# Designs tried in a protein design run: designed miniproteins, single chains, continued (2). Part 67

Each design is a single chain, and the fold is of that chain. pLDDT is the mean over its residues in the fold that is shown.

## One batch from the design tools (miniprotein)

Design m6310
Fold by ESMFold2-Fast:
Structure m6310 (fold): chain A 89 residues (1-89)
Amino acid sequence: SEEVEKEIKALEEEYQKQLERIDSLPHVNEETRRLMRAVLYGRYLARKAEILGLTDEQVEAEIRKRFGDVEYRAALRSYEATREILKKK
């Protein structure tokens, strides 16, 4: 669907802008920055999954492919928290 493609592009543009903001933050150590990127990705993936109808298994696979164990847990918790917020509205 053209509408779905447009919605995904808008979501990807917002994700890239937020990622650039994290990378530009002063006085943030690399460990904290990695966790912030993981949290942002989980949030992004929750919205993407809702638009595309992705399964939890597909979401977990995408997170695991991208992150190490600590960042994986942070991204997954962020995904779950965002998904719950989206379900309540």
Scores: mean pLDDT 86

Design m6311
Fold by ESMFold2-Fast:
Structure m6311 (fold): chain A 72 residues (1-72)
Amino acid sequence: SHMRQKELERLKRGLETILEYMKRRAPDDPELIERLEEHIKEQLKLAEETGDYQGALSEASLYASELLGELS
């Protein structure tokens, strides 16, 4: 439906924003970025299967925060 398409587009934009931010914060850690990219792909797939777009965005945000903690 049109509404589900808009929600999916918002999720994709949110995930892209998280990934771009993390690449800027961890430019010398390609393994950390790869872990985040794999997690984002899994969350996007789950959101498309379940329709839980907000849950997927929240989980990706939490995981990114945990990865940032590893840089501290």
Scores: mean pLDDT 82

Design m6312
Fold by ESMFold2-Fast:
Structure m6312 (fold): chain A 55 residues (1-55)
Amino acid sequence: ELTPEERALVRTYTALMEGLSREERLAMVRELEAKGYDPRAVAAIRAWVDETYGA
């Protein structure tokens, strides 16, 4: 469902979130949403955070 560009953004930000706590990752997701980043890529990153730590 994601384009190659959206998928590249997901890979980049999930890699940057490696080693961060769940709260820190969620804060970064909120910041990306607030700054108007690609909503599909941001949604995929959030889904990855929820899957990794639970909802």
Scores: mean pLDDT 77

Design m6313
Fold by ESMFold2-Fast:
Structure m6313 (fold): chain A 87 residues (1-87)
Amino acid sequence: SPVEEAVALLEEGIATVKSIEEAREWLKRLLPALARAAAEAERQGDLDLAAVLISTGTNLKIHVEEEDLEGLLETARRALARVRELL
């Protein structure tokens, strides 16, 4: 599912991303997956899950623009935990 794809990409990035440049490349794959997952959650009536997925994409973009790798990875970890709670 789109949600399972987004979860897998979050887990991959948390485990592998070591720099802002790697984070930029990861986000090119993750952001479309988060958008597809949010759209699927909305279609299923899961507005809480959709909101988490949308806000995660926005917050990760901000951390990349600010070159805040620590904040980016913390945001990703927190988002993964919250998505898992809602599944």
Scores: mean pLDDT 90

Design m6314
Fold by ESMFold2-Fast:
Structure m6314 (fold): chain A 75 residues (1-75)
Amino acid sequence: MITLTVTMPDGSVETKEFDSLDEALNYLKELADKYNADVLNLVGQMLLIIGEYLDAELEGKEHIEVHVELKAEKQ
């Protein structure tokens, strides 16, 4: 289980639980598209989630909490 807390570019915060890594990453991608998030920031946050998930698998953890931040694309 993955509890993902996302801080959006407008300062709003959303928290959701997922049973799989793919579901968590897809949710983050949907939010990034909705808020026109910076692509490099999105990739960085996705790698953070993946790293935490892999570390949890190695440690035998069944639950992880990850906090990520989406930044608006800079003009």
Scores: mean pLDDT 82

Design m6315
Fold by ESMFold2-Fast:
Structure m6315 (fold): chain A 105 residues (1-105)
Amino acid sequence: MASIKPLLDAAIEKGKEAYEKGDYELALNEYYSVILLVVSSIDPSLLPEDIELSEKEIEEAKEYLKKNKEEIIEIAERGIELAEKLNLEELKEQLERMLEILKSN
């Protein structure tokens, strides 16, 4: 894909709509995808071993974070709340670690 911005925007929109409809599993999955991509532009070791970001995707993800930091932090905090509500302890711990990276950058 030439740009990841439309994918990140769509995932955030889909996640918010799912949350409003009470589809918390879908909301969490969409939010997690956004957070993972953005945080992986800072720390690539957080990517699954079968996923690789191009240099352009890394640059676009970093710019997206810089422009949308407050919204991304809110999404990460909501993701943690949803993971706790759904009793997904390992995912909650991953999201808490990712949130610390986001706040530090």
Scores: mean pLDDT 81

Design m6316
Fold by ESMFold2-Fast:
Formats: sequence, structure tokens, C-alpha cells
Structure m6316 (fold): chain A 79 residues (1-79)
Amino acid sequence: MVELWESLSPVTQLGIATEVGAYAQGDKEVREEMLRAALEAAERLIREGVDHSTPEGTLKLVQAVGEEAERVARERGLL
């Protein structure tokens, strides 16, 4: 999880941070929960063979991250 974040490209990190930031609405605890769920989804896709160093792989990871952030936001009553 933390090791995964450090291994991601700067572009992928920015994409993930942007999605999580948009849904967390400045709540640090919600942001940390979203980031965990988002990184778990990203790790699963990388394990399935998505190459996060490519534009196409980065887009797939960011999309999955956005979906997980939205799910957490709904569960926390932010949507």
C-alpha cells in the first residue's frame, strides 16, 4: 500500500490524489480511508497485468480509483 504509492509514476500519483481530494472534501480521515481503498483497487489491477507506466494503464488505474473514492463518499454520506 504505502510501498505501492511510492512505486507509482508522478502522473499516476497526481491522478489518484486529484480523485481522492475531490471526493474527500477536505476531511483527513475520509481522505485516508479513500486512499487506502483506492490503492487496494490499483494494486489489484497491477496484479492483473495493468502497466501503470503507460498512459492507458494510468487511465485504467485512475478510473478505478475514482470509482472507489465515489463508493467511500457514498458510504460516508458525502454524496
Scores: mean pLDDT 74

Design m6317
Fold by ESMFold2-Fast:
Structure m6317 (fold): chain A 68 residues (1-68)
Amino acid sequence: DDVEVGVARIAIAVLSLNLEKMSKDELEKAAKLLDKIEAKARALGDDETAARARALRDKVLELLKKLD
């Protein structure tokens, strides 16, 4: 519902603002959280929030590659 979508969007916004400050461990946790947000958004039929979570997760995975 709207409350769960709102919480997901806040999580996406907070993660997006802090990605460049995150450690490798924090980025790994962010990637897992975003994967869960995408799955839940898809289950709720919110394709827009699912797409945003996927895009941010891809960015997190790219940052993780640079830390290897």
Scores: mean pLDDT 80

Design m6318
Fold by ESMFold2-Fast:
Structure m6318 (fold): chain A 55 residues (1-55)
Amino acid sequence: MEELREQSRKLATEALARAEEIKKLGKIDPAKAKEQMQALSDKLYRQQKELAEKA
């Protein structure tokens, strides 16, 4: 239980850092940034669903 909560927090921190990099990419290539942001969102959704099923 505690390890899952810590993993969720770590994933959230990494996701925020990645999202910031994608926002910077958006100034150069908005279309590519949109695709990467959607991929990040999909990945986070899957990870949260897996954690919920495991908990």
Scores: mean pLDDT 76

Design m6319
Fold by ESMFold2-Fast:
Structure m6319 (fold): chain A 81 residues (1-81)
Amino acid sequence: MLLEEAVKEAEEAKSSDDIMERAKANAKAGAALYLEGKPAESYRYFMKGFLEVLSLNDEKAVAELMRYFDEKYEEFKKKLE
């Protein structure tokens, strides 16, 4: 299922040295969790990704994460229709 794949990717990304890779995987899991009706879990995953990017002190990285979230949210929404 979509949710299982996204959460698995976020957990696997914990081993990555790339902050943006970890942040994007967590944002993707957040999008999937929200669409599956799990808002509390969605918030936790999104917050993990957002806090990772905030550690970079780079507004462009924050903007990139937000665009990635919007893109994955729309992609997953279409798949669930």
Scores: mean pLDDT 77

Design m6320
Fold by ESMFold2-Fast:
Structure m6320 (fold): chain A 67 residues (1-67)
Amino acid sequence: GPAEAFEEGARAVEAAAVRGMARRDADGGTSAVQKALDTYAPKLDAAQAAELRAAADRGIAAVRESA
């Protein structure tokens, strides 16, 4: 359901950001976070999609800061 899809999406976003930070790959990490968002956001209601977008924005910021 939407809650399960949100949890999977949030984990995918976090994993993409962590990998980007560990590899010091700002472009690859940003791309991976965007791909996770694009995969899971359509499966969510508007409120959960907004929360996942906010998590993606934080992940991208962290990747760019560590690069």
Scores: mean pLDDT 83

Design m6321
Fold by ESMFold2-Fast:
Structure m6321 (fold): chain A 82 residues (1-82)
Amino acid sequence: MGLSKDESLDLAKKLLDEIEEAIDKKDYQKAIQYAEHLVALSFISIPELVPLASELLQAILQKDEEKARETIEKIRKKIEEM
């Protein structure tokens, strides 16, 4: 992909916002699509986020809104530490 670190982190933050909005609207299909994009981005550009991004995707697939929201907060915290 060739994204800079800042561009990758900005894209990750945008994907988290889009996932949260999709969950709020109960649009799980879109939430899954954005979470899959986040997982792919993490594998390519932010390997430290891979475990949490994968956990988020699993929570969304299970329709576990509480776990999904909790994991979004953990990812946001991890990004702020980078």
Scores: mean pLDDT 85

Design m6322
Fold by ESMFold2-Fast:
Structure m6322 (fold): chain A 89 residues (1-89)
Amino acid sequence: KQKLLREGAVLYTAAGILISAGSDEDLERAVELLEEAFRKLLEAEGSVEDLELLLKGAKRVEELAKDPEVKKRARELVERIEKEIERLK
């Protein structure tokens, strides 16, 4: 559990750096890392707070992405994270 939470945090941090760089290639890689972080948080039974941080990152990728496939992946990730947060509240 603790190892998975740390792995998710590392992936989230790396995604944040890529989002700040802001190229289409960086945003595509960022959404891939956020998807992996979400999988690890689900397996680790991560907190609502952890999911809310991930949601913020996914929303930022959706806002910045110009590639329709990247935007779609980010939107789908946003919907999945929001559903999980609702399930836990």
Scores: mean pLDDT 82

Design m6323
Fold by ESMFold2-Fast:
Parts: C-alpha cells; structure tokens; sequence
Structure m6323 (fold): chain A 103 residues (1-103)
C-alpha cells in the first residue's frame, strides 16, 4: 500500500540522517539520498490520493534539505565502518521492499 511506502521512505530518511551526522563517507550518503529522491518521485507519480501526495512531497523536501546539509556541514562524530555497512545494508533492504510495493 502507499501508506507502507511512505513509512518505509520515512525509515530511509532516518538512516540517511544518522549517516549524514555520523559518517565521513560522504559519497555513500550522497548515493543514498539520490536513491531516496528516485523512490519518492516514483511513489509520487503512482499516488492519486491528496494526503499521500502531500506526505511524499514533504519527504522529497526533507531529502533535498539533507543534500544541502551534506554539502554545508561536517559530521558531528565518526561511526565505525562496520556500523556504516550495517546501516547501508538495512537501507538497501528497505529500498527493495519499496520497489516491490511500487510494481
């Protein structure tokens, strides 16, 4: 359902926020944000419900804000490579679930 897609996109944004604040691997964060925008745009294209469309637009704006923050600010702390890899793996699993729901 579109509600599940929105919830999963919100979970991806939380992972992106954690990686942005806590990782020096800026390339990995940028790639995640690019995929987030792609998925949110695909969801928006398939959504006909006004409330779902507003939530998806909000998620797109939050993702754009994170891209701006990535270019302007340094990480607050550095997490281990193992933790970064764990979060990236979790993000990829959520991305696959979103893609299946958008088929």
Amino acid sequence: SMEEVIELLEELIKIAEELLRNSTDRATVRELLDRLKELALQALKKSEDHEHRLKLIGLLLRTIGLEIDLDLFEPEKVMSKAKVNELVAKAKKIEEEIRKLLE
Scores: mean pLDDT 88

Design m6324
Fold by ESMFold2-Fast:
Structure m6324 (fold): chain A 95 residues (1-95)
Amino acid sequence: MESVKMELVGKVEGKAEDEEKARKEFLELIRQGLEYEKAGDIEKAIAYFEEAARVYDARVLIYRSEDGKYEVVVMTDSAEVSPEAVERLEEQLLK
């Protein structure tokens, strides 16, 4: 499988004092961001993912492909980049 050429252009980290409340808010923001990403509104999707990272202990990695398209990956402190996130990006580039 040929490696997807992407440039890491942004990274945001967040910490939450109230983990339970922050987790609920985090999931809601991720849900809304994914809806915008699916609709092709990447600017709004990124804004929601950045806000999610600020309210919960998570990292947001923003990748830019050679075509100028963006992929936003949200991960918890103990998580690695999801293979599903890479597959979604590959699907977007091929469609």
Scores: mean pLDDT 57

Design m6325
Fold by ESMFold2-Fast:
Structure m6325 (fold): chain A 99 residues (1-99)
Amino acid sequence: IEEAVRKLAERLGKLAGLSEEETEEIEREALEAAELVKEANLKNGSSEEEATILAIYVAAHVIANLAVQKAKLSPEEAEKLYEEAVKLADELIAEYKAK
């Protein structure tokens, strides 16, 4: 999930116009949230695949929300960023399942 979270943060941070430092901060927070969600789901009987998929979606959501807040995006810009976050998460999940 570290690679997926990094790719999400780099892409969404760039789209939101964030600095490298701001992007790294968002990546760290998203990774922490994703790891907690993955661990909780594994403890509750989810498979490794199911837990990883959910963790990637949570990371995309956290990154998009933090990017919107830091960049002070308009509602229209925020909507476009959320759409891109979902698309990228779906692509990363498809890549993970193909391996």
Scores: mean pLDDT 83

Design m6326
Fold by ESMFold2-Fast:
Structure m6326 (fold): chain A 96 residues (1-96)
Amino acid sequence: MDLEAARRALELAKELLSRPDVEEKKEGNTFTIVHEPTEENTKLARELAETLSTLPGVEVKLEGPEMTVTFLDFPEVAKKKNLVEALEYIIKEVEK
């Protein structure tokens, strides 16, 4: 896994998910992020989706204001509360 791309995704996820107009849902290893379609939120969501799509074992779908992120290769991700915790976990596992 490209650790620089994973760290970039983590920083983008922290920025997007820190916003009060962004909601997150979790189902198993899938995280769904819904943002208000402002210019800034749309830009951050696109950059995050593009960065996540470069990571092996990560599937990303961006449909308007809704982004769905699924982790295929990391079973412990299903135990994480949010996308930020999932990305922090993956970075630590790859650094081992």
Scores: mean pLDDT 82

Design m6327
Fold by ESMFold2-Fast:
Structure m6327 (fold): chain A 80 residues (1-80)
Amino acid sequence: SSDVQSVVTQTLNVMQNYQRAVDNGDTDQQQSYQGQMNKLFSQLQQMGVPGSQIFEVQQAVNNRDMIRAQQIMQDSVSSL
């Protein structure tokens, strides 16, 4: 649905901003974006994205593998 796609787009944007904050060593921005990501991941789970796929996205972000994180997000939405 358009609502799911909107939340996915917001999540990807926040993930990119989080990685930029990590690269810049900006701890305050990292905490802010991490909070936003956690809220968006909770919304995605309520929309039917399995928690296991959210966990894999979080692990990819922690490993700084944004290509992997984006791919898992796309695959998760395709299964809805």
Scores: mean pLDDT 85

Design m6328
Fold by ESMFold2-Fast:
Structure m6328 (fold): chain A 76 residues (1-76)
Amino acid sequence: VEEIEKEIVELIKEGKLREAIDKLMAGMASLSPEDARKLRESAVEALKEYFGLKTLQEAQELLDELIRQAVEEKIA
């Protein structure tokens, strides 16, 4: 879990948002609900810092939008 969290945070810090979201979705699908929640929380914090967002809610909304876009592109 910690290794996947670290990789996702590093990808976000590098601006590789698509790769970070793909890795997050794969991790969430393979992990327990508790560990999946930890991955999501780590991604939210990293997005908040990367974009300079004021609230965690804004970062959560951004993460949901990025996941939605990644799913749409995989279907196309």
Scores: mean pLDDT 78

Design m6329
Fold by ESMFold2-Fast:
Structure m6329 (fold): chain A 91 residues (1-91)
Amino acid sequence: SVKEELEWLLANREEVLALLDARRAALLARLPPEARPAAEAVFDAVRAFAEEAAELAKNPSEESAAQALALEAATRAAIEPAFRAVAAALA
């Protein structure tokens, strides 16, 4: 469930953020300079989502789970153009 996923994220926040930072560095090394700002924007948004989701997990409820799902959907929609730009640069 989303509630269990949020509780897991809160318990493993530092590990998740460290993994995101490592994946960011690895991807940026593979991208042409013109695509790096888009990749950085994607990772910044995903990191912000992870931090906010972990914050919501501190007070677990059906409401906080619903807010986390809404935040995930909004984050995915916001980063989609940048994701497409990064994918095109790797093709």
Scores: mean pLDDT 81

Design m6330
Fold by ESMFold2-Fast:
Structure m6330 (fold): chain A 94 residues (1-94)
Amino acid sequence: KEKERELLIIEIVITLINLKDYPDFAKAIARQKIRDALERGLLTEEQYEEIVKAINDEEAFKKLIAKLLGVDPEKLSDAEIVRLLWEKYEELRK
């Protein structure tokens, strides 16, 4: 459950970064994914609200990335953040 939840959060963050030029579309995809995860019991209400906040607030989004990677995202480019997130995703998926 924890591993599946973390994979989902990483997918959402990568989607939001890669589709940053299409923010309404990116946010719609992210919201649908987290709603489906909540319905499946993969997310608690508290975790759902944390991710919703990160989708809508830049500072909360940066904090979520910092929590996932253990590094300050302000010191990294978008490309570096996506690379590190994808590496973590591949490690967790095994």
Scores: mean pLDDT 83

Design m6331
Fold by ESMFold2-Fast:
Structure m6331 (fold): chain A 95 residues (1-95)
Amino acid sequence: MAAATAREQALLQRLLAGEMSLREFLIARLEEQLKLAKEAGDEELAKKLEEAIEYLKKGDLIGAQKILNGDLSADDEEIREELAEGEAEIARLSA
């Protein structure tokens, strides 16, 4: 967590400065987590993160969240609510 937190702070600072979009921030954060998972030898987590990144690159935020949650049966509405809350929090922090 500590290393991921430090890198996440750097990415968040770029997001708040308007240097990247929310989608770019999410992709970058997942790519850092993927690197750490591969370095740790966590093959299952690495595969899950690679799938989530692919969905985000396609613009499918809901599909990406379902993969990350490990529950493909999750309600799309619940996932949309989580994404909307995250976006609202970023807007609040950048105000």
Scores: mean pLDDT 68

Design m6332
Fold by ESMFold2-Fast:
Structure m6332 (fold): chain A 68 residues (1-68)
Amino acid sequence: PDLTFSPEQQQQVAQVVQTWLAQLRAGTPLDDALATTVAQINALPLSQEQKDALIAALRQQHALLKER
């Protein structure tokens, strides 16, 4: 089941995702980019359930990017 995000929360999440992608494009190591992005998600004014869902999705993408 999908968690419901307000338009403001969606915008905040989009900014964090854009920062993560920018770090990857700049050559930041995958593990460092993940750690920074997880910290940014945890700083957002979201419920714990919303944060956990976003971090889980981010970790899944990170795992896929580490595969050759």
Scores: mean pLDDT 80

Design m6333
Fold by ESMFold2-Fast:
Structure m6333 (fold): chain A 105 residues (1-105)
Amino acid sequence: PLELAKSHSMEELLKLIKEGKATKEHLWALALKAVEAGDLELLREVLKKLGMNEDAIDIVLKEIEKYHKTNPELAKAVLYQAHAALSGDDEAAQIASEIREKYLK
């Protein structure tokens, strides 16, 4: 997701979703950009499309909102942890852990 977020604008990712060409990685890249922009409504819709249930989405959004203005890297860590939990991606889990270690210790 990180590489797709670096190589694509939010508008490009939205176009891919509208055209039905978006992969799960494009959806996670858009979620990262939504966190960076503070667009919690877009983030909710993207997480719903990724198959996350509404209770889990509410927890993720609440945690991101807590960190968004004070430490945006911790807000991204919340998203990486959610990605790891939903997809079993060990790399995403490691990235989330490293960000928390750096900013909470």
Scores: mean pLDDT 74

Design m6334
Fold by ESMFold2-Fast:
Structure m6334 (fold): chain A 69 residues (1-69)
Amino acid sequence: SEEFDKLLAEFEELKKKYPEYQGLIDEMIATLERLRQEKPEEEVLEFGRKMLDSLKGAIELEQKVKEKT
């Protein structure tokens, strides 16, 4: 779906901006693609959006810590 493709594109953009998180993001993408086979798309999109938002927050926090140390 377009919404799922958009979600994956946001993860791919984060990988380009933060290559150090490539392995984690690839695993998250693989998890979402696996869930698509077992769960309703709306549930997968909600889970993926929460995962993406949590990842963005964690990256921001880690970057702030690295800047101070």
Scores: mean pLDDT 80

Design m6335
Fold by ESMFold2-Fast:
Structure m6335 (fold): chain A 98 residues (1-98)
Amino acid sequence: SLSEAQKEMNLLIFAIAYKRGYLPKEDLEEIEKEFGKEVVEEYLSMSDEELLERLREIAEKTGTEVAERLVEVARLMSEEGLKPEEAIERVRKEIEAE
């Protein structure tokens, strides 16, 4: 379902941001409450490349603009080293310019 796809995309983006040190331990505890510690540990064990590829696959399958924007947020964090807030703001400004 779209809701399940959106939840997995959130977990993938969280994993990228947390692995890069952009999020505090308290955010990890909140995600572990939602998805379970074992599931979160599995995603945190994946490389940034594996996380981005899975995110792109979900976006392609869902075909939504929101999913495509989330892929760009993740790419900016992983490849350009932007913090989550900075990546989100850049993508939002690009949408406003279109």
Scores: mean pLDDT 82

Design m6336
Fold by ESMFold2-Fast:
Structure m6336 (fold): chain A 65 residues (1-65)
Amino acid sequence: MVTVEITIYMTPELSEQDLERVAALVAEWARRQGASQEYIDALLAAFRKQWEAGAKEITVSIPVK
């Protein structure tokens, strides 16, 4: 099994609409990697929480078959 990792850079210019767009792209990417819907939902919740906390970058890892 291989783990695929993606890092998302957060800028101070990122708006709520940009966050929703990025979240949608992350969800689509995770789905293409074979992630379950439960995993995608948890990942999006963690992503939003980190953005609200002012994280400079968010790294997500998905185990692939």
Scores: mean pLDDT 70

Design m6337
Fold by ESMFold2-Fast:
Structure m6337 (fold): chain A 64 residues (1-64)
Amino acid sequence: AGKEVKEYSEKHKEERLEKWKQFIEEKVSEEEKEKLYVEGALEVLEIAKREELKEALLKEYEKA
């Protein structure tokens, strides 16, 4: 295996997502999980141009 290998393909994309989820569950702390979920949701909402939901999520995150 190489240190810098370009392995970006549709076939491996789903496997990567599953590995990320497993890694998060096993190796990431509860605080880091919250950050990852919120940051991921904010990024998706920004791409989808759902500004109202993005603002609502930010307000809830600040209160938590």
Scores: mean pLDDT 64

Design m6338
Fold by ESMFold2-Fast:
Structure m6338 (fold): chain A 77 residues (1-77)
Amino acid sequence: MSQRLRQAIDYINQGVDRLRQGDVDQAIQYLQQARDLTTDPRARSLIDQGIDRARQGDVGGAIRLAGLAGSRLSQLL
């Protein structure tokens, strides 16, 4: 359980870093991998919203929502 949570957080961090670099497509791939490893409904919802914002070109909103998902998963460690 804790290993999957840490891996999901790592994917979120990689996604956020790609968003900061302007690589939206790679960021979405990392966030989708984080989502697939995540069973927490709140974290999944935040990741889904982050992906949606990234697809709409709202990079700042995507970073904020992905960051909230990472914080939520860290609380579960």
Scores: mean pLDDT 87

Design m6339
Fold by ESMFold2-Fast:
Structure m6339 (fold): chain A 76 residues (1-76)
Amino acid sequence: MTPDQQVLQARLAYQDQVLAQASEKDPALAAQISALRDQLDQALANLDGDNPSDAMEVLHLSVELQTLIKEAQKRL
């Protein structure tokens, strides 16, 4: 139990609520968020510290994921 752990849990709980509501109201948007998260996970697994293109891809996918989450919040 650390202060940072409580902040992280609150953030995850909030994202889970947004995702649950999005899945009920707009399953297509929820599917897009899941697909981007899967792509981000694959990019992180393939991340080569000596290749700047891999780091840029991870950054780009992260920004796109955040944008979709904000759009989901706006629609709910």
Scores: mean pLDDT 70

Design m6340
Fold by ESMFold2-Fast:
Structure m6340 (fold): chain A 83 residues (1-83)
Amino acid sequence: SEALREALLRVLEESREKKLSDAQTAMRIAVVLAEFGEVEEAVALLEAAAERFPEYREAAEEVKEAIEAGDLEKARELVEKVE
Protein backbone atom coordinates (compact mmCIF):
# COMPACT_ATOMS: atom_id res chain seq x y z
CA SER A 1 0.00 0.00 0.00
CA GLU A 2 1.04 3.63 -0.39
CA ALA A 3 0.81 4.15 3.38
CA LEU A 4 3.21 1.27 4.01
CA ARG A 5 5.62 2.59 1.37
CA GLU A 6 5.55 6.05 2.96
CA ALA A 7 6.11 4.56 6.44
CA LEU A 8 9.12 2.59 5.16
CA LEU A 9 10.57 5.71 3.52
CA ARG A 10 10.22 7.52 6.87
CA VAL A 11 12.24 4.72 8.54
CA LEU A 12 15.00 5.14 5.93
CA GLU A 13 15.02 8.93 6.45
CA GLU A 14 15.16 8.52 10.26
CA SER A 15 17.97 5.96 9.91
CA ARG A 16 19.98 8.41 7.80
CA GLU A 17 19.40 11.32 10.22
CA LYS A 18 20.23 9.23 13.31
CA LYS A 19 23.12 7.36 11.61
CA LEU A 20 21.60 3.99 12.48
CA SER A 21 23.34 0.74 11.55
CA ASP A 22 21.93 -1.61 8.91
CA ALA A 23 20.77 -3.94 11.70
CA GLN A 24 18.98 -1.15 13.60
CA THR A 25 17.36 -0.01 10.34
CA ALA A 26 16.23 -3.56 9.48
CA MET A 27 14.66 -4.01 12.93
CA ARG A 28 12.75 -0.70 12.58
CA ILE A 29 11.54 -1.77 9.13
CA ALA A 30 10.36 -5.08 10.63
CA VAL A 31 8.29 -3.25 13.27
CA VAL A 32 6.67 -1.09 10.55
CA LEU A 33 5.89 -4.22 8.50
CA ALA A 34 4.27 -5.85 11.56
CA GLU A 35 2.25 -2.67 12.29
CA PHE A 36 0.83 -2.96 8.73
CA GLY A 37 -0.02 -6.67 9.22
CA GLU A 38 2.97 -8.11 7.30
CA VAL A 39 3.96 -10.28 10.26
CA GLU A 40 5.62 -13.08 8.26
CA GLU A 41 7.80 -10.56 6.38
CA ALA A 42 8.68 -8.79 9.65
CA VAL A 43 9.73 -12.08 11.30
CA ALA A 44 11.78 -13.13 8.27
CA LEU A 45 13.62 -9.78 8.26
CA LEU A 46 14.39 -10.04 11.99
CA GLU A 47 15.70 -13.60 11.54
CA ALA A 48 17.90 -12.44 8.64
CA ALA A 49 19.20 -9.52 10.72
CA ALA A 50 20.01 -11.83 13.65
CA GLU A 51 21.99 -14.14 11.33
CA ARG A 52 23.88 -11.37 9.53
CA PHE A 53 24.55 -9.20 12.61
CA PRO A 54 25.27 -11.54 15.57
CA GLU A 55 25.89 -8.57 17.89
CA TYR A 56 22.18 -7.67 17.44
CA ARG A 57 20.86 -11.24 17.68
CA GLU A 58 19.40 -10.92 21.19
CA ALA A 59 17.71 -7.59 20.39
CA ALA A 60 16.28 -8.92 17.10
CA GLU A 61 14.94 -12.03 18.85
CA GLU A 62 13.26 -9.93 21.57
CA VAL A 63 11.57 -7.76 18.90
CA LYS A 64 10.50 -10.93 17.06
CA GLU A 65 8.95 -12.38 20.25
CA ALA A 66 7.01 -9.15 20.87
CA ILE A 67 5.69 -9.14 17.28
CA GLU A 68 4.71 -12.83 17.47
CA ALA A 69 2.85 -12.09 20.74
CA GLY A 70 0.98 -9.24 18.99
CA ASP A 71 2.55 -6.67 21.32
CA LEU A 72 3.50 -4.06 18.73
CA GLU A 73 3.88 -1.32 21.36
CA LYS A 74 6.58 -3.39 23.09
CA ALA A 75 8.22 -4.17 19.74
CA ARG A 76 8.39 -0.43 19.00
CA GLU A 77 9.88 0.30 22.46
CA LEU A 78 12.47 -2.46 22.07
CA VAL A 79 13.64 -1.31 18.64
CA GLU A 80 13.96 2.32 19.79
CA LYS A 81 16.03 1.17 22.78
CA VAL A 82 18.57 -0.64 20.54
CA GLU A 83 19.80 2.79 19.45
Scores: mean pLDDT 87

Design m6341
Fold by ESMFold2-Fast:
Structure m6341 (fold): chain A 65 residues (1-65)
Amino acid sequence: SEERKEFLAKAFRLSALAQGVDVETANKLAEEVLKSDDPAAVIRKAVAEGLISPGTAAGLLRLLE
């Protein structure tokens, strides 16, 4: 649902900020999650690009279950 996407985007943004990602970049990543039909793919791509840790991503992916 859109509420789950919004929650995931917020959690993703906060996790990115905690990992030292710039506020502007963290906001852009959150927007990608909100606009995406596959938020899991956005999260996996962020891990592949080194923007967030695999552990952080695992927690966020679990929110989609």
Scores: mean pLDDT 76

Design m6342
Fold by ESMFold2-Fast:
Structure m6342 (fold): chain A 95 residues (1-95)
Amino acid sequence: SEADKLIEEIREKIESLIDQLPNSTLARLWRRYLDSFVDYLREMNKIAPDITTEQLKRLLERINEILNSDLSPLQKLEEIRRVMDEQISELEKKL
């Protein structure tokens, strides 16, 4: 589905940032967070695919803005986490 493609693109972009982290423990914790978020999005897509797809498009646009900023990899991950938490909240309000 379109949502599955967007989820995979988001996962790959965030994983690319995690791979730039020098601390292996911090990288492992971020990968665990990412896996949980991806699983959440996949479950939401089963319940409300149209709403989820729309939210994923907005999330990807915001992630791309953060990736193009002059922030460090860790700062980009922290901003992405903030944006992800906001999108979860918005998605849940629409269900």
Scores: mean pLDDT 85

Design m6343
Fold by ESMFold2-Fast:
Structure m6343 (fold): chain A 66 residues (1-66)
Amino acid sequence: SPTDEVGRRMGRLGDEMVRRERENRRRGEELNKISPEIGERTYRRLREEDGRRFEREGQAVIDAGR
């Protein structure tokens, strides 16, 4: 059913979000070794960019399931 497909796609999106958060944190930590301010700002920016992207992608999955 469309609902089952939406659930599967949302699950895959959730897995990607977890992988991206881990990568963003690692990148922030690497930059933090050089400059804490740059590391924190980079991590925050990447997290905000990914948050907006995943909100749009999640909404698109819901909309496509309608």
Scores: mean pLDDT 83

Design m6344
Fold by ESMFold2-Fast:
Structure m6344 (fold): chain A 116 residues (1-116)
Amino acid sequence: SNLEKAEEYLKKGGEAFGNGDYEKAKEYFKKAIEYAEKVLEEDPSLAAKAYELIGKAYAGLGLIYYVQEKYEEAIEYYEKAIEYYEKALELETDPKRIEELKENLESAKENLERLK
């Protein structure tokens, strides 16, 4: 499914980042966003999960650009991560998932504040 592909590419992006392969990590995070956006179009009941995955992928891109000292791009991607985490929080009803989203949102906000 498009959801499984989004989750797979998000995981691969994190693995590539951990290995120092920043260009491959960027490609995987962009693929995660592409498949999560398809989930939004095809299944509105998965919108909270799709927004969460898009937010996580944008946060990953923000971190990569930060490590590469491309601070303007890092700011843009962290701002997008915050936007999508907030969209996910508006729709999410599971308390455990809400707490995870709040932690991810706070992390993205903290990273953005350090760049301003």
Scores: mean pLDDT 91

